# Designed miniproteins, single chains, continued (5): the designs that were tried, part 13

Each design is a single chain, and the fold is of that chain. pLDDT is the mean over its residues in the fold that is shown.

## One batch from the design tools (miniprotein)

Design m16423
Fold by ESMFold2-Fast:
Structure m16423 (fold): chain A 88 residues (1-88)
Amino acid sequence: MEEAQKLLEQAKELAKTIKNPEDRKLAEESIRLAEEALKSTDINKAIGLILRIMGIGEEGEMKGILSPKAKKAIELALEAAMLALKSL
């Protein structure tokens, strides 16, 4: 759990440095879903949140709008959510 919190904090700090509003919005939404996963005690809910974060990353890449910083922030949020799931 502490490692998941560290990754989430890194994602938040990185998201603050994103200048593009669309990229920042996708990163912030991924972070929000990861925070919800970290607070969840329901394995099925945590899995659903992880799948939604993955969907944000895929959608952003299809639209060609994801900067390297946004991709990294989403990746860190996804990793935090996956670590939270392992702690359940």
Scores: mean pLDDT 81

Design m16424
Fold by ESMFold2-Fast:
Structure m16424 (fold): chain A 60 residues (1-60)
Amino acid sequence: MLSPRQKLQLQALDLVAQSHGALSFGEIGKKLGISTETVRNLLTEGSEQGLGDVLRQLRR
């Protein structure tokens, strides 16, 4: 029902939410099997939905 890209974005957001920002972009990428840059791009798109604070916590 979701595109592969949307599924990855939701999985990345879910990991961030469940860890309360304790996971780095690299850790999220490792869990999802994607690059750190792909994770950053997926979460940056989500920041326009009010995730700016979450992204700040993940910034290493």
Scores: mean pLDDT 66

Design m16425
Fold by ESMFold2-Fast:
Structure m16425 (fold): chain A 94 residues (1-94)
Amino acid sequence: EKEAEIFRKAAEEVEKLAEESKNPRTQDALRRVADILREAAEAYEKGDRVTASNLTVAAALLGIGDLLDSEDPEDQEILRKAIEIVSKAMKEAD
């Protein structure tokens, strides 16, 4: 599977997780992560691997930041799942 398809799939999975959260801040954060992953996919299609890699790292850091700020166990679990999705996509994009 091409890197662009891997990150588009990851973005779709993260966007679905946003719908599972009842916290508007967590929903907004996950939608931002999904948008960044779609931008990474576009960068990979254009052959800009450096920009794509930087965007993927930014998406992961955004997810980690929101996890550290969250006090709700349900939102923490959703954010952990989002970070796992991003991490898996990064490993598949060799």
Scores: mean pLDDT 82

Design m16426
Fold by ESMFold2-Fast:
Parts: C-alpha cells; structure tokens; sequence
Structure m16426 (fold): chain A 88 residues (1-88)
C-alpha cells in the first residue's frame, strides 16, 4: 500500500534525521533550515502544487511548536511523506 509505505519512509527519515543532528553529523542553523524548507517546497511544487502548499503549511506549524533537532526531523518526515505520496 503506497500510503503505508509513505508513512514508513517518513518515520524512517524523521528518526535518521534526529540521530544525525543529535550526533552532530548535521549542523543546522535557523537560516539553513529555512533554506531547506524553501528547497523542499520548490521540489514538491514541480511535482504537485497542492502538496507544496500542504508542506509549507505543515512546516510553518512545526516551526511554531518545535525547535532544534526535533523541528528538523519533523520537517524531513513531512517532506518524505508528501513526496512519496506524489510519486506513488
């Protein structure tokens, strides 16, 4: 099932990103995170404008409620989920 596969991929991406940021393999600043969000939104917009809009809204909600490694991990998960659904 494409949806179940997308949900699994999103959880794996979230966990991997959290581990990478926490282990200092990836250093993320607020500016770098905003650039990453803009890049992911543009990539999704090339595939599906509705998915890009949903990602932008979810990323904003995450940034309003989360910070640091957790925010980065959640944004990576949302991008992975929406991209997998669009490519299904």
Amino acid sequence: DARAAAERAAREAEAATLEAVTSREVHVTPENLQQRIARYEAELAALDADAAAEFAARAQQILNTHDGAEAVALIEGEYTYLRALVEA
Scores: mean pLDDT 80

Design m16427
Fold by ESMFold2-Fast:
Structure m16427 (fold): chain A 84 residues (1-84)
Amino acid sequence: SEELKKYATKLAFYIALTGEKAPEVARIVDRFLERVKEATSEEELDKILAEGRQELKKVVPDEFLPGILEAFEKFAREVFKLHH
């Protein structure tokens, strides 16, 4: 559970750095994490993550995008492990 807490904290920190966009970025992240919790296979997880990355790229400023994408993917994979 230490990895889950670590990436949750990193993700929250990077979202906060987006300032005025933070509520919109958080809503996108929350929607895709809900789908991750329902995923039943690694293939389904990878599709959800690919779609999440595309939506985040449309909203997140380029300066913060690499940090958010890495933290999002790592956190989502840890969430998936909790359900399997």
Scores: mean pLDDT 86

Design m16428
Fold by ESMFold2-Fast:
Structure m16428 (fold): chain A 76 residues (1-76)
Amino acid sequence: MEEAELVKEYLEKKIKEYSKDGKPDELFQRILEAVDAGKLDEAARILAEEQGVTDPKTVEAMRKALIEEAKKYKEE
């Protein structure tokens, strides 16, 4: 749960930095909804599918990368 909250905070900040309207695109909104529901695995799967990746190992690596990026962002 703490990891999902960190990822949500990180994604919200990144979306605000990249978007003039402060609204995420459809893909980022779907990912944020999954993270907000505590479903980090689902969020990583959505991101992987968008990139045409379906193998479980890569989905797991993406989930880990999201958590690591969120932690690095908070440490700064």
Scores: mean pLDDT 70

Design m16429
Fold by ESMFold2-Fast:
Structure m16429 (fold): chain A 79 residues (1-79)
Amino acid sequence: MSKEVQEHIIKGMIAREEGDEEAALAHYRKAIALDPSLAAEARRAYPDNERLVASEVYNKFVEEVGEEELKKLLEEAKK
């Protein structure tokens, strides 16, 4: 995953945590525009539900980086 894609995923997760659903969705869309493969599996599972696809993309990112690394990335982005 490129740093630019990762930054959009992290910012999208922060926006969701803060209740800014529009910003969260905007960052998700930017991430998949840069790397469509991030959403390919989730889109096959939920072809007509963009919110579920976004949730699956975020969940997969957490799984791939791990909880400890995710915590560090979120803290850095919130500074």
Scores: mean pLDDT 78

Design m16430
Fold by ESMFold2-Fast:
Structure m16430 (fold): chain A 85 residues (1-85)
Amino acid sequence: SPQNDSLRRISDGYIGLLDAYIETLRSEGAPQSYIDELEKLKEELEKVTKDAIKNNVPYNDALKEMQKIYKKAMDVIDETQKLLD
């Protein structure tokens, strides 16, 4: 399905960005608890994407759920970065 392929690409893109941020934050000495929270949000995003595809969730609903998790991860990244400044 073109819609399912789109969801996978968006998920892969979000995961790739989160991986890049996590590696940067680790190199800057971020506390392990914040890294663990980001890793958990990555796993949650992957699970939501897989479950949405498996259960034929409407594209817009699946995308909205994925975006919510990604926003939570970005908020954690922002908080972590402020602690390192």
Scores: mean pLDDT 90

Design m16431
Fold by ESMFold2-Fast:
Structure m16431 (fold): chain A 102 residues (1-102)
Amino acid sequence: SMSEAEKEKRRELAKEEYERLKKNFEELKKEIEKDPALKKLYDLIVEAMRTDDQKKIDEAEELIEKHGVNEKDLAKAAAVAALEVGDEKAALANAAKLVEIE
């Protein structure tokens, strides 16, 4: 089990990654746009977050499976999408996932 000290360090690392993603938002968005599959996934995640449309969530899941999108690319796309829509909770959660993967 994780100690309280380890949980606090994980929270601090997630916040640092979140601030890094915010600072580099435009560059990260351009990187996503260079990959057609990641761009389509990003657009679907943004739309799903804005509309809460289950069909867009289902389309995103099918695209992840079809194109073999890895967890790191998915977490990055989701974090940047969350920043685009202003969902700080989702952005922090995906920043935490990126810290775990890296």
Scores: mean pLDDT 83

Design m16432
Fold by ESMFold2-Fast:
Structure m16432 (fold): chain A 75 residues (1-75)
Amino acid sequence: NIEERIKELEKKIEEAKAAGDNKAAADSLTELGVLYIQQKEYERAIKLFEEALALDPSNKKAQTLLAYAQQQLAE
């Protein structure tokens, strides 16, 4: 159930942010972005990867997936 997985990730993101754990928040934001890519919701995915990179600029997965999602919108 994708709706349940989205809610679980959103909860993890809020918990990580409340704890000041920027790396954990960025990792969870990146995983949520992957789910939106799978739904072809590229604009939502882009916002999530940009937020992840604002919290953890070194997140390689978010960097790569941001470029991918931007390319999908440019096509």
Scores: mean pLDDT 88

Design m16433
Fold by ESMFold2-Fast:
Structure m16433 (fold): chain A 95 residues (1-95)
Amino acid sequence: VKESYEAGIKLTTSLVDEAKKAAEQTGHPELKKIYDEILAAGTELNKALDNAVKSKSKSEKAKYLEQAQEYHKTLVQKYADMRAATEKIMAEKAA
C-alpha cells in the first residue's frame, strides 16, 4: 500500500516536471498559459497523494484520495483545453 502511494507520487512529480519543460519550450503565450495551469493542477494532485501517504487512518486516506481524484479531473479538463486552443491556433494559421 505505502509503496503504491510512493510510486504514484513519484510518477505525478515526473509528469509535472515534463510539463514544465514543455511549457519552457513553447513559444505561444496561450499554450504556455494552459501548460502553467496543468502544472498547478499536477502540484495539487501530488500534495493530495502526499497527504494520503502520511495519513494513518482509512478515513483520512479515503478523503485525500477523493481530493486527488478531483484534481485529476481538473488535469484532464486542462489537457482538453490545451487541445482546443491548439486546434484554434492551427485553424487561424491555415487561414
Scores: mean pLDDT 71

Design m16434
Fold by ESMFold2-Fast:
Structure m16434 (fold): chain A 92 residues (1-92)
Amino acid sequence: DREALLRAVERNRALGDRYFALAAAGSADYAARAADMTALYRQGADDPARRQDLWTQAQRQADELSKDGVGRYAATAALHYGLAVEGEKELE
C-alpha cells in the first residue's frame, strides 16, 4: 500500500545517508567519489535512454571504491538511494 511504500522510501533514504556517512568518515576523497556514484545512479533512474551507460559508469566507480573497506559503504549507499528514487516514482 502507499503507506508501506512511503516507509520503504524513507528507510532507503535513511540507509543511503547512513552508509554515505560511513564512507565519508574515511576521507573527503571517499565522500566525493560516493557522491559522484550516487549522482550517476540517480541520473540513470531519471533517464532510461542513458541508464545503461550511467549505471555502467557508477558500477566502475563502485568497483574502484570496493578495493578498500570504505568502498563497500559507498556502494551500499548508492544502492539504497537508487531504491528510494524508484519508490518515489511509484508514489506519483
Scores: mean pLDDT 71

Design m16435
Fold by ESMFold2-Fast:
Structure m16435 (fold): chain A 77 residues (1-77)
Amino acid sequence: GKMKIITLEGEEIEVSDDEGLEKAIEIARELLKDESELEQEIVEGLIRIIYGVGKLINDPEWAGEQLKKLIKKLMEE
C-alpha cells in the first residue's frame, strides 16, 4: 500500500505504508525534540495507533491523511 505524508520542509510525498510510519515518527521526533518525554511518547503512540487502524481497515490513504493532519498540527505549535 501507499500513503501521502508531509515532510519537515512541508512537502507532500507518496511513500509505502511502512515507510510512511517510519517517516511520520521521524518527523514527529524532530518537531517534538524540545518537548517533554511524555508528549513525545503520546504523539508516537498516536502515530502507531493511526497506522495500525489503517492496516486493520485496509485503508492506508485514510491513515496517511490522519498522519498529515497530526504533523501539520505539530508544525503549527
Scores: mean pLDDT 77

Design m16436
Fold by ESMFold2-Fast:
Structure m16436 (fold): chain A 90 residues (1-90)
Amino acid sequence: SAQDVVLEAIKASLDALLEYIKKNKPELVPFAEELRDEVLKEAPKLSAQEASDLFLEKMEKLFEKLSKEDAEKAKKVIIDAATEVFEKAL
């Protein structure tokens, strides 16, 4: 279903982002893990659109704690991981 593909993309994006943060901004790991846990707990209860909106809301909170350059790199990590999931589903 569309919901299953979106949830898979969200999970892959969060996993890739957490790995990026562990390597590049280890001080933000507890914050990133908290956001990941919140999204993974709530997203399965939501529609595909609502799950995507929740994910973007929580990612913006993380980006606020990064420099502009680091936020752009983190955003690319998220987009690349989500794209791989969507390409495999098509």
Scores: mean pLDDT 86

Design m16437
Fold by ESMFold2-Fast:
Structure m16437 (fold): chain A 103 residues (1-103)
Amino acid sequence: MQPVLEQSPRSVTVKEGGSVTLTVTVTNAAPEARWVSLYRLTADSDPVLVASQPLDSPTVSFTLSGLTPEDSGVYFNAAVPSPDTPLEDALSIGEGTTLTVVG
């Protein structure tokens, strides 16, 4: 069975200069799923790797701070074999978090 990723929150609005914590819970992790990576998808761009953490526990959190309007977009967590894995090569992908940063 493929890893299942549940992301929280699914949608969040933050003021410029603020911070947000994105949490992902991974179930049915495959032995190859050694990392959880956070990717950002914005309009007119390919997904960009933001951060990676080792999958040392079933719950992983990413904190984004010093946010600007340019940080707005959809953020996807993915279970990956290595921290540099492209989103398209991920073992499993969460449903995403829509982040809106307002100035």
Scores: mean pLDDT 81

Design m16438
Fold by ESMFold2-Fast:
Structure m16438 (fold): chain A 80 residues (1-80)
Amino acid sequence: MKKEAKVTVDGETYTMTHVSGGTFSNAVVGTANIPEDAKVGDIVEFKGGILAGKYKLVSIKEGKDLGGNDVTIYELEKVE
């Protein structure tokens, strides 16, 4: 299954690149792994970016990617 993640910081939304498995990366936010058993309310730590830090999983949605394949979309918000 394809996976997508979006991160919101101070009203700005950053789209994460799905690398492999549960791993997502973005040059500004950094890299994190979202486990397959992750639930809304879980804390995910991003590392290596200017906006790195702890993020709370606020939403898990199912949708379609640009190719029409089923995708799981994770939405996270910065905790602090």
Scores: mean pLDDT 79

Design m16439
Fold by ESMFold2-Fast:
Structure m16439 (fold): chain A 74 residues (1-74)
Amino acid sequence: MSKEEIIEEAERLLDELEAATGDARRAKASELVRLLQEHAPEKLDEAHLLLERYFAGEISAEELKERIRELVES
């Protein structure tokens, strides 16, 4: 999977996360973590921190998408 494909899939999962409620939100976050673990494991710790900040309400979904994109492109 190319970096572009990883970013596209991650953005899709983040869109589904935004649309989801309750337990489904955690399930989508888990799918995103799994995608990154399979294709960019060296970025996983930073991605976990970003997801924690998002669920804490410290960053917006738009900022989360931007940060994940930058993380995968680096």
Scores: mean pLDDT 80

Design m16440
Fold by ESMFold2-Fast:
Structure m16440 (fold): chain A 97 residues (1-97)
Amino acid sequence: MSPENMQLYQELERVKREGTNRVSDYLKKGDIDGAVKAAVETAERIRELLLKLGYSEEDARLGAIAMSLDIVLEAGRRTGKRDLANEVIARVKEELG
């Protein structure tokens, strides 16, 4: 892996961590709209990083969706707010798919 790709993968892991923390904070507050917005904004940041890593537009879009859904699932696990996390997942799929 190139040094440039190593930096992009490190940024991707940071973005995923920050996204998980933001979604978790909104789930703790019962703020579904805030959680959806945080997940969608995180997906957009992930998509841009995947494009920089050389993925196609379709692969970057699908990868960003998959990673954003994993972020919401992890936030639900961390907070115990599974039902709210499932509602956020449904809305993120509507916004991005």
Scores: mean pLDDT 89

Design m16441
Fold by ESMFold2-Fast:
Structure m16441 (fold): chain A 81 residues (1-81)
Amino acid sequence: SMPSKEELEKELKELSEEIERLLVRLVLQGNTATAQALGDEARKLVEEAKEALKKGDLESAVKYLERMKELKQKVEEILAK
């Protein structure tokens, strides 16, 4: 079943905070250019997810959250080397 709007808003906040913490770690490792590029992508996905949620487009919101999870995994893989 489709998650509620409130559940998706909570997931968006939690994922955004997790990604921000991981990007800070990339900067601390000296990987500033990659952190900037991934941070820009994360910001775009957050904006798109928020817009979808405001419009009641839960299907699109879920897709943007899945892309954010993929972005988080990518940041974690870079941090692991």
Scores: mean pLDDT 88

Design m16442
Fold by ESMFold2-Fast:
Structure m16442 (fold): chain A 89 residues (1-89)
Amino acid sequence: SLEEAIKEIEEIFEEAIKKLKSESAKRRLRGVMERVIELVREGRFDEAIEVLENFKAVMEPALEPEDAEVVKEAIERVIEIIKKAKEES
């Protein structure tokens, strides 16, 4: 269900935020989480995926390697959940 997808997205982002060492990265990831959840609730799945791909592209080269991998993994997992939710809608 959409509600279950949103909960799983939130759990993935919260776990990533806990693993990040950079305080600015934590704040930015929380902001993108809130925007993505809003878009998913509105059924705007393609826009949510675009926001995530753009965030990954900007953050990956800007972060230390350990934080970059945390962000990349979390975003890729969330994109797969959104794709599945889109197919089920």
Scores: mean pLDDT 87

Design m16443
Fold by ESMFold2-Fast:
Structure m16443 (fold): chain A 94 residues (1-94)
Amino acid sequence: MKKVILEVERVVKTPLGALALARVIESDVGLKKGTRVLVAAGPDSPYAYATAIDENGNLVIIKIDLGSENGADALASLPVGARLEGEVVKVVPI
């Protein structure tokens, strides 16, 4: 399976959910703007989707797409510098 490793740079929690900004450390595919990857928010947490936000796919936003309360809490508790392993769910065509 195609793998990606992300490093958390910033986490924001809001009443409507949580999001994190992460840097792409390693990827088995070229991540371009709009590429989506599935990542685990933590060992016992539901999965979240990360979407690349820059043309070179160096930065991604991690968001809980299912509105999972447990996933949002786990994401908001991630320390800066945490490494997340994920799988590429979607690749934007060139």
Scores: mean pLDDT 64

Design m16444
Fold by ESMFold2-Fast:
Structure m16444 (fold): chain A 71 residues (1-71)
Amino acid sequence: AAAAEALRRALAEAAARLEALGYRVLEMEVDAATLTARVVVEKDGVRREVVLRIDPETGEVTALDARQSAT
């Protein structure tokens, strides 16, 4: 489906950008029904969970929620 393909491509690009910034992607869970993904990243020993929403038409990624172990 077009929405699921857009979500998958956007997540692959987001993961590559995070790694370029020094983050390590530890876990990624995709929900195609809601066009959202949960991503667990780590940088400098700090683990952070973020929820991303992807626009199926533009591929734009927005953060809906973020949790950091230091907060």
Scores: mean pLDDT 69

Design m16445
Fold by ESMFold2-Fast:
Structure m16445 (fold): chain A 90 residues (1-90)
Amino acid sequence: EREKRLEEYKAKLDELIATDKVFRDQLRELYYNYLFAIVGGDEEKAEKYREEMLKLAADKLNIDVSEFTDEEKEELFAHLQRLLDQEEEK
């Protein structure tokens, strides 16, 4: 049941990244901040931006980010990272 819910969230995020420019731009800005924190060795700042990306995604899915388990957060973040890495913006 939770695995099915996670798959539904991933599918919805795929559609949102493809169609909602504002959502995509907001996620990309947070992702850049996350990457800069990683490069700078600031693990706490990186975790903050990861949580902000997950909260933004949860808000778009009309759910509370606290409904996610730690495993679901890790999988959803990895999915968002993959989607943003596929966007060939220069």
Scores: mean pLDDT 79

Design m16446
Fold by ESMFold2-Fast:
Structure m16446 (fold): chain A 68 residues (1-68)
Amino acid sequence: MPSITELYKKAKEMLDNKEPLEKIEKIIEEILEKANRILNDPNATLFQESQAGLVIMGASVIKKVAEK
């Protein structure tokens, strides 16, 4: 199953392939939803929260680059 890390990798591939901004925004929204669920989960480990924080930051950068 695609983890937030796999979705982040796919977002980078879509950016490299110069896919439409609309498609990139959709995958970024999915990343943000899943990462925020981890951050709001009281049972999440520190490792899971760290990964979620990192991919949120990375997704924000990808979105800015995709917007030109």
Scores: mean pLDDT 80

Design m16447
Fold by ESMFold2-Fast:
Structure m16447 (fold): chain A 63 residues (1-63)
Amino acid sequence: MELVDKEEHKEIIVSKEDADKVVEEAYEEYKNAKRVAVSVEELSEDKVLVNVRALYEVEKELE
């Protein structure tokens, strides 16, 4: 069985006060991933960008 890495990427713009909740929800949503990386970037005084990257191992599809 050959496994390949599949990456899922999601960007969410939220209020700064909601950022922690969104980060927690992202980790829960992708809890079955091989690796999850979440970063938060400040866009303005009241808005942040939450960047979620999840890596899965999936079976390689052969034609």
Scores: mean pLDDT 76

Design m16448
Fold by ESMFold2-Fast:
Structure m16448 (fold): chain A 64 residues (1-64)
Amino acid sequence: MFKSVTVTVDATGKSPEEVAKEIVDKVKAAFPDLPDSALAILFREVKEEAEKNKVVTATVSVPA
């Protein structure tokens, strides 16, 4: 069984780093046992998307 979380953040008025931090913080709250390496990868990917898009959505799935 997989557990998934989807987080959407409006990037208007926020830096890419602020958007990435907000998404990573919400994902970590949903999956506190995720390794820091996975969170670092998510941060980089979301930051790049936030530079291109005003609305950023991330979906993370882990085994339940």
Scores: mean pLDDT 79

Design m16449
Fold by ESMFold2-Fast:
Structure m16449 (fold): chain A 93 residues (1-93)
Amino acid sequence: NAAMEEFKKVMEETEKLLKEWRKLNLSPPRDPAERVALYQKLIDKFKELIEKIKELLPHLTPRQQRVARSYLKELELAIKDLTAALKEDQAIL
């Protein structure tokens, strides 16, 4: 059904963006302005995914809800880390 297909897409997008964040964290651009722009873009995308996951939660099975809540926790932690990095780089601009 539509909710299951949307959940699969949201999970795939979440994994791709978390992988992108891990790569950025390991090898950030040297220019603080470039880092700030990339961090802001990822924060915005992660916030969008959190809202999509929350909207899907009541339509998911109990097993899928547990998986979704795990991703919500990972996304919230990623936003926290990205926000800290963003503030540090903004302070030196």
Scores: mean pLDDT 86

Design m16450
Fold by ESMFold2-Fast:
Structure m16450 (fold): chain A 70 residues (1-70)
Amino acid sequence: AKDFKDMMMDIINKNKEYLTEKQLKEIKELVDQAVAALKANDIKAAYSSLRKIVEIIDESKEEYEKKLKE
């Protein structure tokens, strides 16, 4: 629960320079969804949200690199 959220927020803060405002908001919503899913015993939904967070971070790095080249 809180440890998971704190860990995700740490990862977000380390990659904050790569993240757009929209991506940051989406990741925060996905973290909240993962926490809610775990509380509802929906483990599959929780892992799906976590996987999506990782994908957004990977995409944000590529977008950041591309934006710097403009």
Scores: mean pLDDT 75

Design m16451
Fold by ESMFold2-Fast:
Structure m16451 (fold): chain A 64 residues (1-64)
Amino acid sequence: GAAEAEAAAKEAAEASKRAAELGNQDMAHIGNLYAAGAAVAAGQGDAERAREYAEKAKESMDLA
């Protein structure tokens, strides 16, 4: 539901921030794009899509 999608978007945003803090600008940029995608999906109530983008943002953080 919408609450689940919003939670996923917040997780994606936090992962993107951490990637930026690690100093890898390319991975931070990619993570930010996925975080934006999660936020759009959350705005549309698409919890599955928001969660998918959140996972991609976290993967970007792991590569940073």
Scores: mean pLDDT 73

Design m16452
Fold by ESMFold2-Fast:
Parts: structure tokens; C-alpha cells; sequence
Structure m16452 (fold): chain A 90 residues (1-90)
């Protein structure tokens, strides 16, 4: 389902972000970690947009899917802003 695909993408992105953050902290590569996190969050935002477009095209748009996509996109935007600030300060 599109909802399962959206949830999987969010979970995979969150897992990658956690791993990158932990490695960046261990190696003192905070700027490089922030750059990778920015890229992952931007990709997640694009993928959520594509799922929303596909749901509309297929007539599979649900209130649950739209709410999840909007909330996940807001989280991705916050991560993008935090990563941009971290890069700027480095």
C-alpha cells in the first residue's frame, strides 16, 4: 500500500540520519554529517511528494495518508533547517 511505502521511507530515512549523526559525533565530522543528513531529508521530502502525487493519480488519497505525509514533510523540513544551520556554523 502507499501508506506502508510512506512509513517505510520515513523509517529508513530516520535510521540513516541516526547512523550518520552517531558516526559524525564519533569522528568529529559534524559538518560532513550535517551535509549527508540534509541530502537524506531533501530526498525524503521529494519521495513523500511523489507518493502524494501517485495517490491522487490512482484515486487512493486518504485522510490518513495525507495527514501522515504532511506531518512527515514538516519533520523533514525541520531537519533540513537544522542541518543548514549546522553546516553554516561549521
Amino acid sequence: SLMERAKRLVEEAKKKIKEIKEEGEKKGKLKEAAEEILKIAQQLLEELSRISEEAGRLGQTSEELLRFAVESAREALEIIEEAKEAIKKA
Scores: mean pLDDT 82

Design m16453
Fold by ESMFold2-Fast:
Structure m16453 (fold): chain A 93 residues (1-93)
Amino acid sequence: SMQAEREKAKAEAEKEAESMSLEEAIKKLEEAIEELGKVDPEEGARLKKELEEAKKLIEEKLSSLSEEELKELILGLLKQAEALRLKAKHLKE
């Protein structure tokens, strides 16, 4: 069932990416990191720092990204958010 949960999360992320802005995708990842931080504070703090650094790099490159590259970035952020949410759920059990 773990593999089925991962496949479903991936499919949901792909569907959301079709209609989601970069800002909304970043916000979802921030929320997922915050939820993980409630059960694993050290990992949450580490990922929060990594996201802040990634946000700076994204901002610097945003004007040079194609529409396709932007959609791939959004999808990647959403897949990461869903993976972290699933991890937080399993750590609570």
Scores: mean pLDDT 78

Design m16454
Fold by ESMFold2-Fast:
Structure m16454 (fold): chain A 84 residues (1-84)
Amino acid sequence: SLAEETARIIKKILTEPENQAMIDKALELMREGKVQEAVDLIIKAAENAKTPTGLDKEIKLGLVQIVAAITARELKDPRVLAAL
């Protein structure tokens, strides 16, 4: 299914070493309250990745949601939660 394919691609992106550095930087920016900068970084990284045609929006949204959820759970920061 489209959802299963999207999840598989997101998992691959998250597990590749070069993408780990990007995710770590996005988490750091979110911890600093630079939520929009973190989102922009994730979107740019997703756009630079070789994503299948028709899944770009779903992959971008999924990546942003995962990073935001990790940050919100870890920090319970009202600023991060309000910006989601």
Scores: mean pLDDT 68

Design m16455
Fold by ESMFold2-Fast:
Structure m16455 (fold): chain A 80 residues (1-80)
Amino acid sequence: SMEEKIDEFIKKVLEAKTPEELRKIIQDFLDYLRENLTPEEFKEFLKALIEKLRSIRDKLTPEQQKVVDFIIEELEKLLE
C-alpha cells in the first residue's frame, strides 16, 4: 500500500548515516515511483509523503528534523 511504502521510505532516510546515503535513498525512491506510477499518482504520492513527514516532525530529534525539512523542500520543488 501507499502508506506502507511511505513508512518504509521514512525509516530508511532516518537510518541513513551519511549525506551520500541519504541522497541515494531519496533518488532511488523517486526513480522507483516515476517508473511505477502515472504523473498524477506520483504527485498524489508526494503530497501524502509530505503530509506524513510534517505529522511526525515534532516527535523527532533535532538532527532528524533537519533531514525531514530537507526532504520536504526537495519534494515541494517537484510539485511545481
Scores: mean pLDDT 85

Design m16456
Fold by ESMFold2-Fast:
Structure m16456 (fold): chain A 90 residues (1-90)
Amino acid sequence: SSLDKAITLEASAKKATDPQKKAQRLFLAAQLYLGTGNVDKALSLLEEVLNLGAQAPEYELLARLVLSSTSSALTPEQQSRLKALLAKYK
């Protein structure tokens, strides 16, 4: 399932020492979590990608784009978290 793939990618990301590979696995896991409705988990993984910053610039950009285009079907708490992430990471 997509959720099982997301869990596997997240586990692989935690073991990755290369920032580019870590960012790729975190980003792919986040997208799968979004697709399965696990928004809070996806936001946490996207924040980890943003924290890698210049060490994984392509995935930082992709994370920003996903955050800015995330569906309005979020809870008020998730919307507040999303706005905080977009404001903090420019």
Scores: mean pLDDT 82

Design m16457
Fold by ESMFold2-Fast:
Structure m16457 (fold): chain A 67 residues (1-67)
Amino acid sequence: SEAMVQYALLDVSSQGIRLQKAGGTQQAKDFMDRSTGRLNQNKSSPLQVSQALQQSRKEFDEILEKL
């Protein structure tokens, strides 16, 4: 649903801000662009939105660990 996509986009935005605050400005931009694109590509399926969000959370953790 649109509401689920909006929630996921807010979660991704929050994670992007956290990466930027950790000193990863370029990493935050790349993460945001990639994660937003993945969510928009999968927005018609709640299962695929959930999977895209889980993938973005995994990538967020990996990027943050390297900063």
Scores: mean pLDDT 83

